# Designed miniproteins, single chains, continued (2): the designs that were tried, part 104

Each design is a single chain, and the fold is of that chain. pLDDT is the mean over its residues in the fold that is shown.

## One batch from the design tools (miniprotein)

Design m7838
Fold by ESMFold2-Fast:
Structure m7838 (fold): chain A 99 residues (1-99)
Amino acid sequence: SLEAEIAAARAALAAARAALAAGDLEAARAALDRAIAALERAVRLLREEGKLEAALEVEIEIGMALLSIGVGRAVGDEREGLERALEQLERALRVVESV
């Protein structure tokens, strides 16, 4: 259900924020990967319900989060990449919650 994916994404994003605060970049990345997986399942559900604009907005934020992680790794600032990805995925979650 969409509510279950929202709950899963929220829990994963909270875990990512806590891991970043603790300086645990590996745990933060693992939590962000779980949030992305939950949001991708939410996108599928939104599309099935015909909420195509919301689904597209969530996909754009997921794509931007993945880009932020990749750029951070490439330039040697993995923490900044993960922090930016967290903010982008939190925006994606707000879009899902607004429908």
Scores: mean pLDDT 91

Design m7839
Fold by ESMFold2-Fast:
Structure m7839 (fold): chain A 57 residues (1-57)
Amino acid sequence: TRQQREQLSQQLASHMNKATEYQQKVEEGGDVEKGQKEAEKHLEEAKKHGEQIRQLS
């Protein structure tokens, strides 16, 4: 539904933002291994939400 598309889009944006935040922390001298794994997890979640949006179209 339209409501589900809006919710998934918001979750997609949220996960993309978190992935960017973890990548920035890695560049600022944070824990590289942990930061990359967290960023990867959020990017994978964003990808899943994108697929769900595509299926609702």
Scores: mean pLDDT 78

Design m7840
Fold by ESMFold2-Fast:
Structure m7840 (fold): chain A 58 residues (1-58)
Amino acid sequence: SLEEVLEEVRRLAEEAGMSPEQIETILRVARQLYENEGYSKEDVLDVARHIIRHFKER
């Protein structure tokens, strides 16, 4: 479900030390991909990991 996907994305972002603003950005993208673009949970989590990596390289 969308709720389960968003919870796992939030957990990944929090564990990675993302700020509240960064977490909200990642969750917004995750919701869009899963709900509106038909991405699987696995694909959404992969995109979330890429966004987290990008923020860490700042």
Scores: mean pLDDT 84

Design m7841
Fold by ESMFold2-Fast:
Structure m7841 (fold): chain A 64 residues (1-64)
Amino acid sequence: ARARVGDPPLPPAEVEALRAALERVLAAYLEGRGGVEEVEVPAASPEVQALLTEMAARVEAAEA
C-alpha cells in the first residue's frame, strides 16, 4: 500500500462530504428550488470523476 505514487487519495469522509454536497445541489436543482451553490471538486481523483459521472447520469435520467 505504500507504492501509490501519483494517487492523491481523498479520505472517505471527504468523498462522502462531497457526495452529500452534490446530492443537495442536485435535489434542489431538480425541484427548481436551487440557489447558487458552488462545490469545489478535486478533479484529479478517479473516485471523484466516477462520482461526478454518476451525478450527471442521475440528472439525465430524472430529466428524460
Scores: mean pLDDT 64

Design m7842
Fold by ESMFold2-Fast:
Structure m7842 (fold): chain A 64 residues (1-64)
Amino acid sequence: SDVEELTKIKGVGREEAQKLVEHFGSLEAVLAASVDEIAKVLGSHQKAFEIAKSIAEQRLKELA
C-alpha cells in the first residue's frame, strides 16, 4: 500500500504516512509535493525537509 511504501522512507512513521496519503491522495502525489506542502500536513518544516531529503537520497540510490 502507499502507506507501507512511505514508511520505508527514513523519518516517516505510520501515522505520518497515513496523514500524507489522506491529504495528497497517493504515494506519487506525496513524492511530488513541496517541502512547504508537507510541512502544512505534518506541522513541522524541519520534519518536512528531513523527509524530502530522504526521498531525494532514496531516488538517487535507485538511479545509480
Scores: mean pLDDT 78

Design m7843
Fold by ESMFold2-Fast:
Structure m7843 (fold): chain A 75 residues (1-75)
Amino acid sequence: SEMEEFLEKLERQAEEYLERLEELGYPQEHIERVRELVEETVRRLKEAVEAGDRERFEEIYREFQERLAEIHQEA
């Protein structure tokens, strides 16, 4: 339940974030990198939810935050 609610919120926030990047004039390549990372992360988080594995869910989310920061540094 809590993991499912978090995942729904993350998906919503990610879509809004991608729209903002486009409005701010970020390159299409940068936007696609972020979108790809989000899609991969959501898929992995969904698998962790189905397995009931909170520790894995948290690890995936931490990795997501680190990789997102790396993409921003490259922009």
Scores: mean pLDDT 84

Design m7844
Fold by ESMFold2-Fast:
Structure m7844 (fold): chain A 60 residues (1-60)
Amino acid sequence: PVLTPRESLVLFYLLQGKSQREIAEELGLSVSTVSRHTRRILEKLGVAGFGIVPEEYLAA
């Protein structure tokens, strides 16, 4: 699976340890939009994504 440019940017900030709120403020998005992108990223990366994203983003 290939990440969209927006998903790649969100992933980049997640790898830097930024919270969903911080990413939303940086990108001018809502927290719910960032949360949806994070979910799509984890779906596309599968199990490999779990090692690079904080636990709080892996929970419901």
Scores: mean pLDDT 70

Design m7845
Fold by ESMFold2-Fast:
Structure m7845 (fold): chain A 57 residues (1-57)
Amino acid sequence: MAAAARQLAERSARELGLSEEEIAAVGDLAEKAAQEHDLTTALRAAGEALRRLVESR
């Protein structure tokens, strides 16, 4: 579960052209959220983080 959330978040971040540091940060966020809650919550949190990173560029 947690590994799947990380992989999905990192792939999305990479496709959006984020830096390796940003990709790792989003992956860590998704993995932690999946461990503490569930996959759906993790993907939602990662999506929000990705949106903020893209909008701040």
Scores: mean pLDDT 78

Design m7846
Fold by ESMFold2-Fast:
Structure m7846 (fold): chain A 106 residues (1-106)
Amino acid sequence: NAMAKRLEELKQRYIEELRRDLAHHVAELNALMKEKYGVELPEELTDEQLDYIIENGDEVERILAEKVRLIREALKNADSLTPEDLINTLFDVGVLDVKIAVLKVL
């Protein structure tokens, strides 16, 4: 079935985009935490560390941690998600990127 093959191909492309976005956003969050607090986060951020940043960080730090959590959650559940669910996650991350860009100018 050509439709089933196309949907699986789209899903795999979106998963690869999410993996690239995750690596980028983890690096961005680590750079910010090192610059602002002198703290180097481990290469693998734990959910507890992300929750701590979301609860105690400033608005930019919270949004960065929320982006990482959103992408990690989507990747963990990728087998049960549709291509539409995955593209919606990429869109939500993009909206958070715009919010951070605006906050950095203020």
Scores: mean pLDDT 77

Design m7847
Fold by ESMFold2-Fast:
Structure m7847 (fold): chain A 79 residues (1-79)
Amino acid sequence: MEEAKKYLEKGIEAYKAGDFDTAIENFQKAIELAEKYKDYKVLGEAYNLLSFIYRLKGELEKADEYYKKGVQYYKKTIK
């Protein structure tokens, strides 16, 4: 699942640059591809990062929902 990981990496780079809108867009693309291919590692990472960004934007309910999804997918990668 190279393509989902590339979008995740682009989102992380945008997040580090403070471009939260571009980061969100890239993380959403990573999630779409990762859901299609059941890439639970990318799903967990992307949802966790979306949670952090939405918390910074003051959208706390949205941040909490994404955090819960991230934890759920992380549990699928840890055995």
Scores: mean pLDDT 81

Design m7848
Fold by ESMFold2-Fast:
Structure m7848 (fold): chain A 65 residues (1-65)
Amino acid sequence: KLYIEAVAVRDYTAKSKDELSLKKGDRLLVTEIINFEEVKAKLLSTGKEGIVPTKYLEVLSYEYV
């Protein structure tokens, strides 16, 4: 299974219950690419999962497990 490691480049406030709120510098694993604008990701510090806009993320690495 392919995981994409990413970092939040800006603070983001969730717009719905299905989204994650982010702080700049938060580390995430992208678990699913929904479309070009949105991904499903897991926040590494809390283990919470949710939808995140891709424009708030910078890809750090691709990991295959």
Scores: mean pLDDT 79

Design m7849
Fold by ESMFold2-Fast:
Order: sequence, then structure tokens, then C-alpha cells
Structure m7849 (fold): chain A 82 residues (1-82)
Amino acid sequence: MLEEEIERVVEEVVRLAERAAEAGKRAGIPEEVVEKLLEDAKKLPEEVRKIAEEIGKEETLELLERRKEELRALVRKLEELA
């Protein structure tokens, strides 16, 4: 169950990062910054696996939920700039 939850949240975080990148492009954020956001999202599944091995799955899920909320806030802010 925790593995499935982590996978779902990772997928949600990646989708939010993609939305933030699109909103950022429309808002005039530099392409380099947008590309960095997408690159970080692409590496997330590998980083999450590493973190789960170091601190455990429950703590990793908490970190992912925080990241998801941060990205939601970023998307909202970028939409305000567009």
C-alpha cells in the first residue's frame, strides 16, 4: 500500500511540475528555469527510491506530499503572472 501511494504521489508531482512549466512559459519565465523544473521532475522517481531507502517509506510520502503542495502553490502563482 505505501509503495502504491508513493507511486501515485510521484505521478501527481510530475504532472503538477509539467503544468507549472506550461504556466511558466506563458507567464514569461525564462526557458532555462522551466527546463530545470522539468528536469528535476524527471529525476524524481529515482530520487524518491533513494530517499525511501534512507529514511523509510512513510517519511518519504510526507516529503512528497509537501512537494506536491509546494508545486500547487507555484502553479497558482504562475497562473496569476500569466
Scores: mean pLDDT 78

Design m7850
Fold by ESMFold2-Fast:
Structure m7850 (fold): chain A 69 residues (1-69)
Amino acid sequence: VEEFRKEALKKAEEAEKKAKEEKLSEEAKELYLEAAELFRKAAETPGVPESLELYEKGLELYKKGEELA
């Protein structure tokens, strides 16, 4: 459980760092910020499968951000 929480928080930090890149499109920036928010919610959510569902949604938005970046 603690390992999942740490992983989700690390992904949130990665997404937040990506959103700060200078040449990022506004759409990609928004996707990274939404992904970061979902990862943080996953870390805060007690119980499965809800925490995993939030984490998976975050990963989908993160990948879309990478495609647009």
Scores: mean pLDDT 77

Design m7851
Fold by ESMFold2-Fast:
Structure m7851 (fold): chain A 59 residues (1-59)
Amino acid sequence: SGSLELAEQAIKMAKNGDFGVARMLMEAALDLGKQEGVLEETQKLVDEALDIIEEIKKK
């Protein structure tokens, strides 16, 4: 689904250190996930992106 693709892209951007782009993709993914009825699955991927951002910020 489009929301899952956006969330996967957010994870990729977070890993690359592109936190601003990652955050925009996370917001778009959650909004679209709500519309598609896959919010729970989309939230799990968004949480992974957030964890990556937090881990990089610790270093």
Scores: mean pLDDT 84

Design m7852
Fold by ESMFold2-Fast:
Structure m7852 (fold): chain A 80 residues (1-80)
Amino acid sequence: SADAEAQKLADEARELFKKGLQLYSEGKYEEAIELFEKARKLYEEALSKAVDPGLKAQIQRQLAEVEAAIKTVEKAMELK
């Protein structure tokens, strides 16, 4: 189903996000942002496929977390 496909993409995005957070904690900012951007794209794809309102809301919250993390890394790298 569309929701099952969306959930699979969101789960993959979550694992990439967790890896990115670990790299960020290690000061590996360029590697962290690469994983965060990959996670963001997967969450955007998941959101486009999701039909269940609860799943959509979950993905939107997780996407917002990733976008916030990207901005945090960009500030740490002094990127504009």
Scores: mean pLDDT 88

Design m7853
Fold by ESMFold2-Fast:
Structure m7853 (fold): chain A 84 residues (1-84)
Amino acid sequence: MSDLSVVELAKRVLLEGGPENMLELSRKTGIGVVPSKKKLPKDGTITYGNVTIELKNAKHPEYAESVARALSLAGYKGTITVEG
C-alpha cells in the first residue's frame, strides 16, 4: 500500500501541484521534492535512474525531475504516465 500511495502522490504533485502534496511525497520517500528552475514542456519524457515519467499536457511539469528522483531513490522502478 505505501508504494501505491507514493505513486498516487507523485501523480497529484504533477497534476495539482501544491505544498501539501510535495511535503507528503518528501516524507514518504525521505527525499526533498522541489520545483525545477528550468522551464519544462507540458509534454515529454523525464528519466531518473529506474523511473520514467511520461507527461501529456501536465499542469505542473516543473516537479517531474524531482518526483522521478525521489521515486527512484526510494526504490521505485517503472514508468508513470501523467495526463492533464
Scores: mean pLDDT 77

Design m7854
Fold by ESMFold2-Fast:
Structure m7854 (fold): chain A 90 residues (1-90)
Amino acid sequence: MREAETRRLQEEAYRLGYEAARAYLAGDEEKAKELDEKALALVREALEVSEEMGRAVLRAALLGAAEAVAELDADPERRAEARARIAALR
């Protein structure tokens, strides 16, 4: 049952990371900060349960953010760096 909880938190963290990066790239810094704070709160909550869960949730958030940058950033260098991060996180 904890595996299902970890999966739900990973999916939520991924979405929050993706949306935060998308908001940042769109110039909505306040929304990006709010979404980042929500993602970090999930990571902190997961870390209180276990280091393994915390690591999984953090990895999901970072992957979401990297995928958004790889897809949406106007800077080709940042897109290349984001693709490298995605490869390292998978």
Scores: mean pLDDT 83

Design m7855
Fold by ESMFold2-Fast:
Structure m7855 (fold): chain A 94 residues (1-94)
Amino acid sequence: RERQEELLREGRRAIEEAKRIAETGTFEEAEELARRFEELGRRDPERGGLWRGVAAVTLGAALRKYGKKAEVIAGGDILQVGGEVEVELQARRL
């Protein structure tokens, strides 16, 4: 369906953006992108785990600069994210 095709295209672009944010991003950019992945997870529950993983990578990288944790909701699941090795595990999963 057009919606699924749109979500897949948006997801791929968001993953590329997440990689850039992980390298040079700000906390605000990471939060905004995480919200987009949360919405993707709600519309595409079959891939909710994938979107959740990317959200964790994005927030983890940004939070590392601020030494903070964040709670990410994607596809109805709650993630606890800190700036740590979790980023590598989520990247591997993608």
Scores: mean pLDDT 57

Design m7856
Fold by ESMFold2-Fast:
Structure m7856 (fold): chain A 66 residues (1-66)
Amino acid sequence: SRREEALAYARKMVELGRKGDSEGALEELRRALAQGISAEEMLAAALDAGDVEGAVAVHDNARALA
């Protein structure tokens, strides 16, 4: 589903951030946006799943990309 796709992007950003791959995390955000998944959708999906780290990763990468 779109929610599962949005959540997967948020979680991938967390994984890449933990590895120190900040550019990889930004690239995952760009891929999600290119597919029409907004930062707000990814943030909502992470929060609905109780994934605070995912929500923070989406927020921080969206701010960095802006």
Scores: mean pLDDT 87

Design m7858
Fold by ESMFold2-Fast:
Structure m7858 (fold): chain A 74 residues (1-74)
Amino acid sequence: SREDELRRFLAEVLAVKLMAEGHSLEEALAAYRAFVADPDPDWAAAIEAMESLLATLSPEEIRELHDRLAAGIA
């Protein structure tokens, strides 16, 4: 569903934010999986993470972190 797609997208955003803050890929993947599995995830925290990433990192930096996360999800 579109909600499941949005949930996965926001989980990826939260995980990328953790990596940007210096957390390990393992910690970021754990947070991603926890968010996806949570029936009532912290949507506000994920949206705040997105706003913070867009304000603090370049599109290239976000892409590099996301590529590392995506390799771990697969």
Scores: mean pLDDT 85

Design m7859
Fold by ESMFold2-Fast:
Parts: C-alpha cells; sequence; structure tokens
Structure m7859 (fold): chain A 55 residues (1-55)
C-alpha cells in the first residue's frame, strides 16, 4: 500500500465513531507495517487525528 492509501484509511476509520481507538489501530496495523510505521507511531497518528476531530 501507498502512503496515500494509509492516510485515506486513517481518515475513514477516525470518522467511524462505532470503532474504539484500539479497533482503529488494529485495522490500520497491516497498512502501517507495510509502510514501516511502528505501532507506537500508528497509535499516535490515530490519537492526533481523533483529537483534531473532537471539538
Amino acid sequence: PSPAEFLRALNELVNDDSLSLDEKVERLTPLAEALGISREQLRRAVESVRDHKRS
């Protein structure tokens, strides 16, 4: 997968309020691994985008 695919999936999952933070991280893990993104970086990315969406 490409970085663009990862960002697209990240935005889609962050907008899905039916999923927990842990579920979002799990669903993005295969894309993150393919791009060399660590689990810690992935969790931080999900948290950062979630925090921006939370008004």
Scores: mean pLDDT 76

Design m7860
Fold by ESMFold2-Fast:
Structure m7860 (fold): chain A 79 residues (1-79)
Amino acid sequence: ALEAIREGLRLMEAQLEEHEATAPARDVEVARLALKALRAALEGDLEKAEEYLEELEKVGSPEEVERARGLVDMVAEIA
């Protein structure tokens, strides 16, 4: 399970890098912050994950924030 989450996160990070030049800046920032929060949670740094989620709250919709928090909580429970 954890290895599959790592691989999924790596692929999402690579896809974000590929689309940074063509995607709207807000959408790129939302995705980047969500992926940073997930990576921090996967590394066991829940304080840093929360910092990225707080940054996401400034630029993302409530739905985007709730989705990212749910994924962070899931990763934290497994890790």
Scores: mean pLDDT 79

Design m7861
Fold by ESMFold2-Fast:
Structure m7861 (fold): chain A 61 residues (1-61)
Amino acid sequence: GEKVLQVAIAATKEALAQGITKISKDEAKELVRRVAKELGIELSDEEVEQAAEMVLEALGV
């Protein structure tokens, strides 16, 4: 959904801004949870996993 995509884009931008080019799935999930909280967006566990997979794909992992 729109929320998942919004959080995934924001998390990817934050990772790139910090110079993160290699990240594990668990680290991506924690990044997604943190960014979602900062944006005030509530995601289910399944939506967190979807956003994390989008972040990994965007970073070329």
Scores: mean pLDDT 83

Design m7862
Fold by ESMFold2-Fast:
Parts: structure tokens; C-alpha cells; sequence
Structure m7862 (fold): chain A 55 residues (1-55)
């Protein structure tokens, strides 16, 4: 997937709530309707795509 940087502290949904910090890097696999499916530290998470910027 493509690497994206988190632009502000946010919560992501996976098997549990994952707290992301501004500056964290995620690898986006897909996006639909403003929701990104990404990998963060080996976990698949869903988060708001508006809080991501491409690196």
C-alpha cells in the first residue's frame, strides 16, 4: 500500500480502539467514502482519511 502520515491525534478502529498520534505513519491498503483501511504496526485499522497526508 501507500504510506501516509497522520495529521492530528485520532482514534482508529480495529479489533480494539487504536490511538494514533500526529506524525505516525500508516500504510493505506484502500479507501472508501472517507474511511481508510490501513496497516499500523502489523494491525489492520480503519480511520478517517481526512486525517492522513501522503508522504
Amino acid sequence: GKKYRVTEDTNAAGGKVVKLKKGDIVEVLSEKDGVAVAVYKGEIILLDASKLEEV
Scores: mean pLDDT 83

Design m7863
Fold by ESMFold2-Fast:
Structure m7863 (fold): chain A 72 residues (1-72)
Amino acid sequence: MATEERIKRLEEKLKEDPNNAELWFQLGFLYYLQEKYQESIEYLQRGLALDPNSPLAPLTQELIEEAKKKLE
């Protein structure tokens, strides 16, 4: 319940500010926790495209690889 409400809130913020890499990273992380690995990868990759120099970039790249392994 709490995770679904948080995702909804962040998606609404993302509609207001679609170039905010932090929102893409947060949504990708939350989708990973819900075991929605395809969605996680897509959101995390979008965040990296918007801000490849983010302090979260190394962790985001690692999480994308882990999500890919979960789909195999």
Scores: mean pLDDT 84

Design m7864
Fold by ESMFold2-Fast:
Structure m7864 (fold): chain A 58 residues (1-58)
Amino acid sequence: DEEIAKEIEELMREAAEKGLTDDQLVEVQEAIVSALEKGKSLEEAKEIAEKKIKELLA
């Protein structure tokens, strides 16, 4: 879980570097929090974050 949490942090940094706005980064963070609140794993939350980042960059 420690490793996955760090990977999520790295994804957020990379998303910002790729041109996501602060508002879009908040949207990704909200998707992660929502997934965790629904009982999804950190691995599933990471997948949701990756999908959302890809969607916002398209």
Scores: mean pLDDT 79

Design m7865
Fold by ESMFold2-Fast:
Structure m7865 (fold): chain A 91 residues (1-91)
Amino acid sequence: NDRLRQYVSQTRDYLRQARDYARRGDVDLARHYLTQAAVYVGRMRRLDLDQGQQLGRLIGDAMRYLRDDIDQSVVYLDQAISYADNVLRSL
């Protein structure tokens, strides 16, 4: 499914941007890119509910920890990126 592949790929690219900004301590830009990733995950849920829900939970956890525990947010970002990469390999 080309559309699902496109949404997962775009989500992954935004998650990588969010991780890079989180690692630099730029919470505002990390949050911006996490918000963009969440938009594409919402589109993924319409095509694959289970994969979209799993990725959405990881993004939600990353966003939850972004202000108060940035190191924990980065752990969830790495898990979300890994999950997106696994989804892309399975398509």
Scores: mean pLDDT 88

Design m7866
Fold by ESMFold2-Fast:
Parts: C-alpha cells; structure tokens; sequence
Structure m7866 (fold): chain A 87 residues (1-87)
C-alpha cells in the first residue's frame, strides 16, 4: 500500500537520524529531521483520513525513540541542536 511504502521510507530516515544523533553529527541530524517532516507533510495531502491517523501515530512513536537518544547527548549539544532546528 502507499502507506506501507511511506512508513518504510520514514523508518529508513529515522534509522539515519538516530545514527547521526549517536555520532553527534548535529547538522546531518537536522537535515534528516527536515526530510522526515517534508515527507510527512507531502504524505498527509495524499493519504486517506484513516491512513493519516496511522502515519501520525507512527511518527509519535518514532519521535519518542529520537527524544530518548537526544536526551543522552551532553546538554550543550542538545542546546546547539535546538538552535539549528529553529533556523
């Protein structure tokens, strides 16, 4: 299904995002976060209401995993990441 293809692509991007966070590569992490957001926005325009709900639930669960890895970073790197995301 279209949803399954989108979820697979998002999972691959989340794996890359988590790897970038673990490697303290903040610029790469921000790039993948922006790509995830772009795909989400594009998918929301194409999916049925039911599939949009499933996609949003998936992003919320993956977002929790990203937050856990992010919280392991030194506070100074967390603050740098937040600044990069806001630009």
Amino acid sequence: SELDEILKELDELYEKLLEAIKNKDLETAVRYEREILRLYVEAMDRLSPEDREKLTAHLNEKGKEVRKEFEKLPKELQEEYDKLVRE
Scores: mean pLDDT 85

Design m7867
Fold by ESMFold2-Fast:
Structure m7867 (fold): chain A 58 residues (1-58)
Amino acid sequence: MKLSEEQQKEILELVKEMDEKLAEIGADKSLSEEEKIKKAREISEEFGKKVKEIKSKA
């Protein structure tokens, strides 16, 4: 079973946003490793909630 085309596009857009933010954090040499982990986790948690909401509509 597949997600709808609309849901796939929304999820893909969210994943791209998450990946871009995670890449920016990972590339930021001014941040400590602890700060990178903390921010990456916060971003992942936030996007995970949005993805779950999109999937729950199916």
Scores: mean pLDDT 78

Design m7868
Fold by ESMFold2-Fast:
Structure m7868 (fold): chain A 62 residues (1-62)
Amino acid sequence: SPLAEAVRALRAAGVPAALIRVLAEEIQGRTLSPAQLRALVDAVLAAASPEEARRRVRAVLA
């Protein structure tokens, strides 16, 4: 799935598991467009902490 590929890419880029977990928690039960998925990946890549990742991810989903 596009989401599984995005998670794999984030891991390959060296993103900590804690940030990837935040993404997984916040998207639970949501249907995502390709544009939203790209924005979510960018949000997680830009985050320096789980708290920042959660804030950025929520902004994309608003």
Scores: mean pLDDT 83

Design m7869
Fold by ESMFold2-Fast:
Structure m7869 (fold): chain A 65 residues (1-65)
Amino acid sequence: MKLPPEAAELVHEGIVLVIEGKYEEALELFRKALSLLSPEQQEELLAAMLEVEALKPIAEELKAE
């Protein structure tokens, strides 16, 4: 998946926050990252996140929006 550097940085920070248990802060960063992406890139990112157990709850919440 080809992400803009800004979106990739936000995704990385979001993953760190999920590992730290800071889900609300992680959701804010992932929403910000998604806002920088095309609809196709958003679908690719969400699909990739759904395949990662630690990110699945965050991805499902973002997909439901």
Scores: mean pLDDT 78

Design m7870
Fold by ESMFold2-Fast:
Structure m7870 (fold): chain A 70 residues (1-70)
Amino acid sequence: SSEEKLRARLLARLAKLTEDQLRSTADFLESMGLKEIAAQAKEYLDQGNIEKAREALADGLLEYEKRLTG
């Protein structure tokens, strides 16, 4: 599906980011009202679980896009 393709592209982009850039992405999602997803991503980063942090951020960015389009 188009959603699956978008999620895969988001994950590929997130894979190129540093930990600091991943934290900045979480801060962005928190500022946009996606506080629970942002908190989960930050928790994974604090645990050193970078893979799970990227997955959470990809899900957060997908939810953000859905909120923009209705």
Scores: mean pLDDT 86

Design m7871
Fold by ESMFold2-Fast:
Structure m7871 (fold): chain A 91 residues (1-91)
Amino acid sequence: MDRETLVELALKVLERLGEKISREQVEEMIEELKEGKKPDEIAKKYGISPLAAMAIAYVLELTEGYKVPESTLSEEQKKKAREIAEEVLKE
């Protein structure tokens, strides 16, 4: 999947959760997630919810096979994050 498509999918995740960061920050965040940065660290760095960071990490896992690192999120929150990722991929 191309970089622009991954950025657009991440922006859709953020929009669904009512969260907003710049396209440039989304591009940086995707690269850091690909490097194996934990979703919790990404959430703190970019000022987004841990749920949003995890959903974007699941987008990368589902599209490119990047392994999602261990997270402090509950199993229910992880399930919700995965459902958000699957919904934005369906569009």
Scores: mean pLDDT 83

Design m7872
Fold by ESMFold2-Fast:
Structure m7872 (fold): chain A 62 residues (1-62)
Amino acid sequence: MREELKREVREELAKLGFSVSDEVLEKAVEEALEIGKELNLSREAVIALAVGLAIQAALEAE
C-alpha cells in the first residue's frame, strides 16, 4: 500500500468518527486502488472509495 494514501484515508475516517484496524485499512485502500486503476478514477475519488469501503467493513464487524 502507498503510505501517503493510507494516511489520508485514516485521517478522513477519523474526521467522520471512525477508527479501523490496519488490516481493514490496507484492504480498503488496496481494493479502492484496484477499482480506481480499472475505472481511471482521480486520487480524490480513490480516497473517497477507500473511506466508504473501510466504513462498511467497520460497521459489518460491529
Scores: mean pLDDT 79

Design m7873
Fold by ESMFold2-Fast:
Structure m7873 (fold): chain A 57 residues (1-57)
Amino acid sequence: ERRVTAAEVVAAIRELTAETGRWPSHREIGERLGVSAATVSRVIRAAMEGEGLDLRA
């Protein structure tokens, strides 16, 4: 699996939301980025804790 950043996760969420009309699952984000759902979940948790990531847009 490749390294992913909070910014890449946010970009994938926005793209998938635009494509599907719903909030994507961690699995869908992982498929888009080429990583596991577990990796996505870890990045989101780290970003929410430390970086003030806006996941609601």
Scores: mean pLDDT 72

Design m7874
Fold by ESMFold2-Fast:
Structure m7874 (fold): chain A 60 residues (1-60)
Amino acid sequence: AMAKARTLATLGVDHAIATVTDAAAAEAARKYIEKVRELGDEELAKKVEATLERALALRA
């Protein structure tokens, strides 16, 4: 059950990163990272955070 919730959160972040076009979209992606941390998976949260930073750099 918990593993399924974490998978859905990861998919949500991946989708948000794919649609990042401005500051508002980046803010939404950060919200998903907070959600992942709330699920108790700090390791996954750090990985997603690094992915977001990389995606934003590629879109500059």
Scores: mean pLDDT 63

Design m7875
Fold by ESMFold2-Fast:
Structure m7875 (fold): chain A 79 residues (1-79)
Amino acid sequence: MISKEELWKEVDEALADMLGYLIARIDDPEEVKELVERYAKTLPKELVKRMLETGIQRARELGREDVAKVLEEYLEKLK
């Protein structure tokens, strides 16, 4: 049976992944930047990192190199 702690971790990770997928679909790279900066202020660093990694992968799957580059710049700032 899934524990409460395990469930909360899965929820947090799922939310980070969902945000990454949504951000990768934004047409304007400047809007992507604004949303990343907004969520970076509210989410724990590990969830921001996961969101960015998921977003980079999704952006590349969609052929959106401009979006992927913006997300990679933010990911580098977290390293």
Scores: mean pLDDT 80

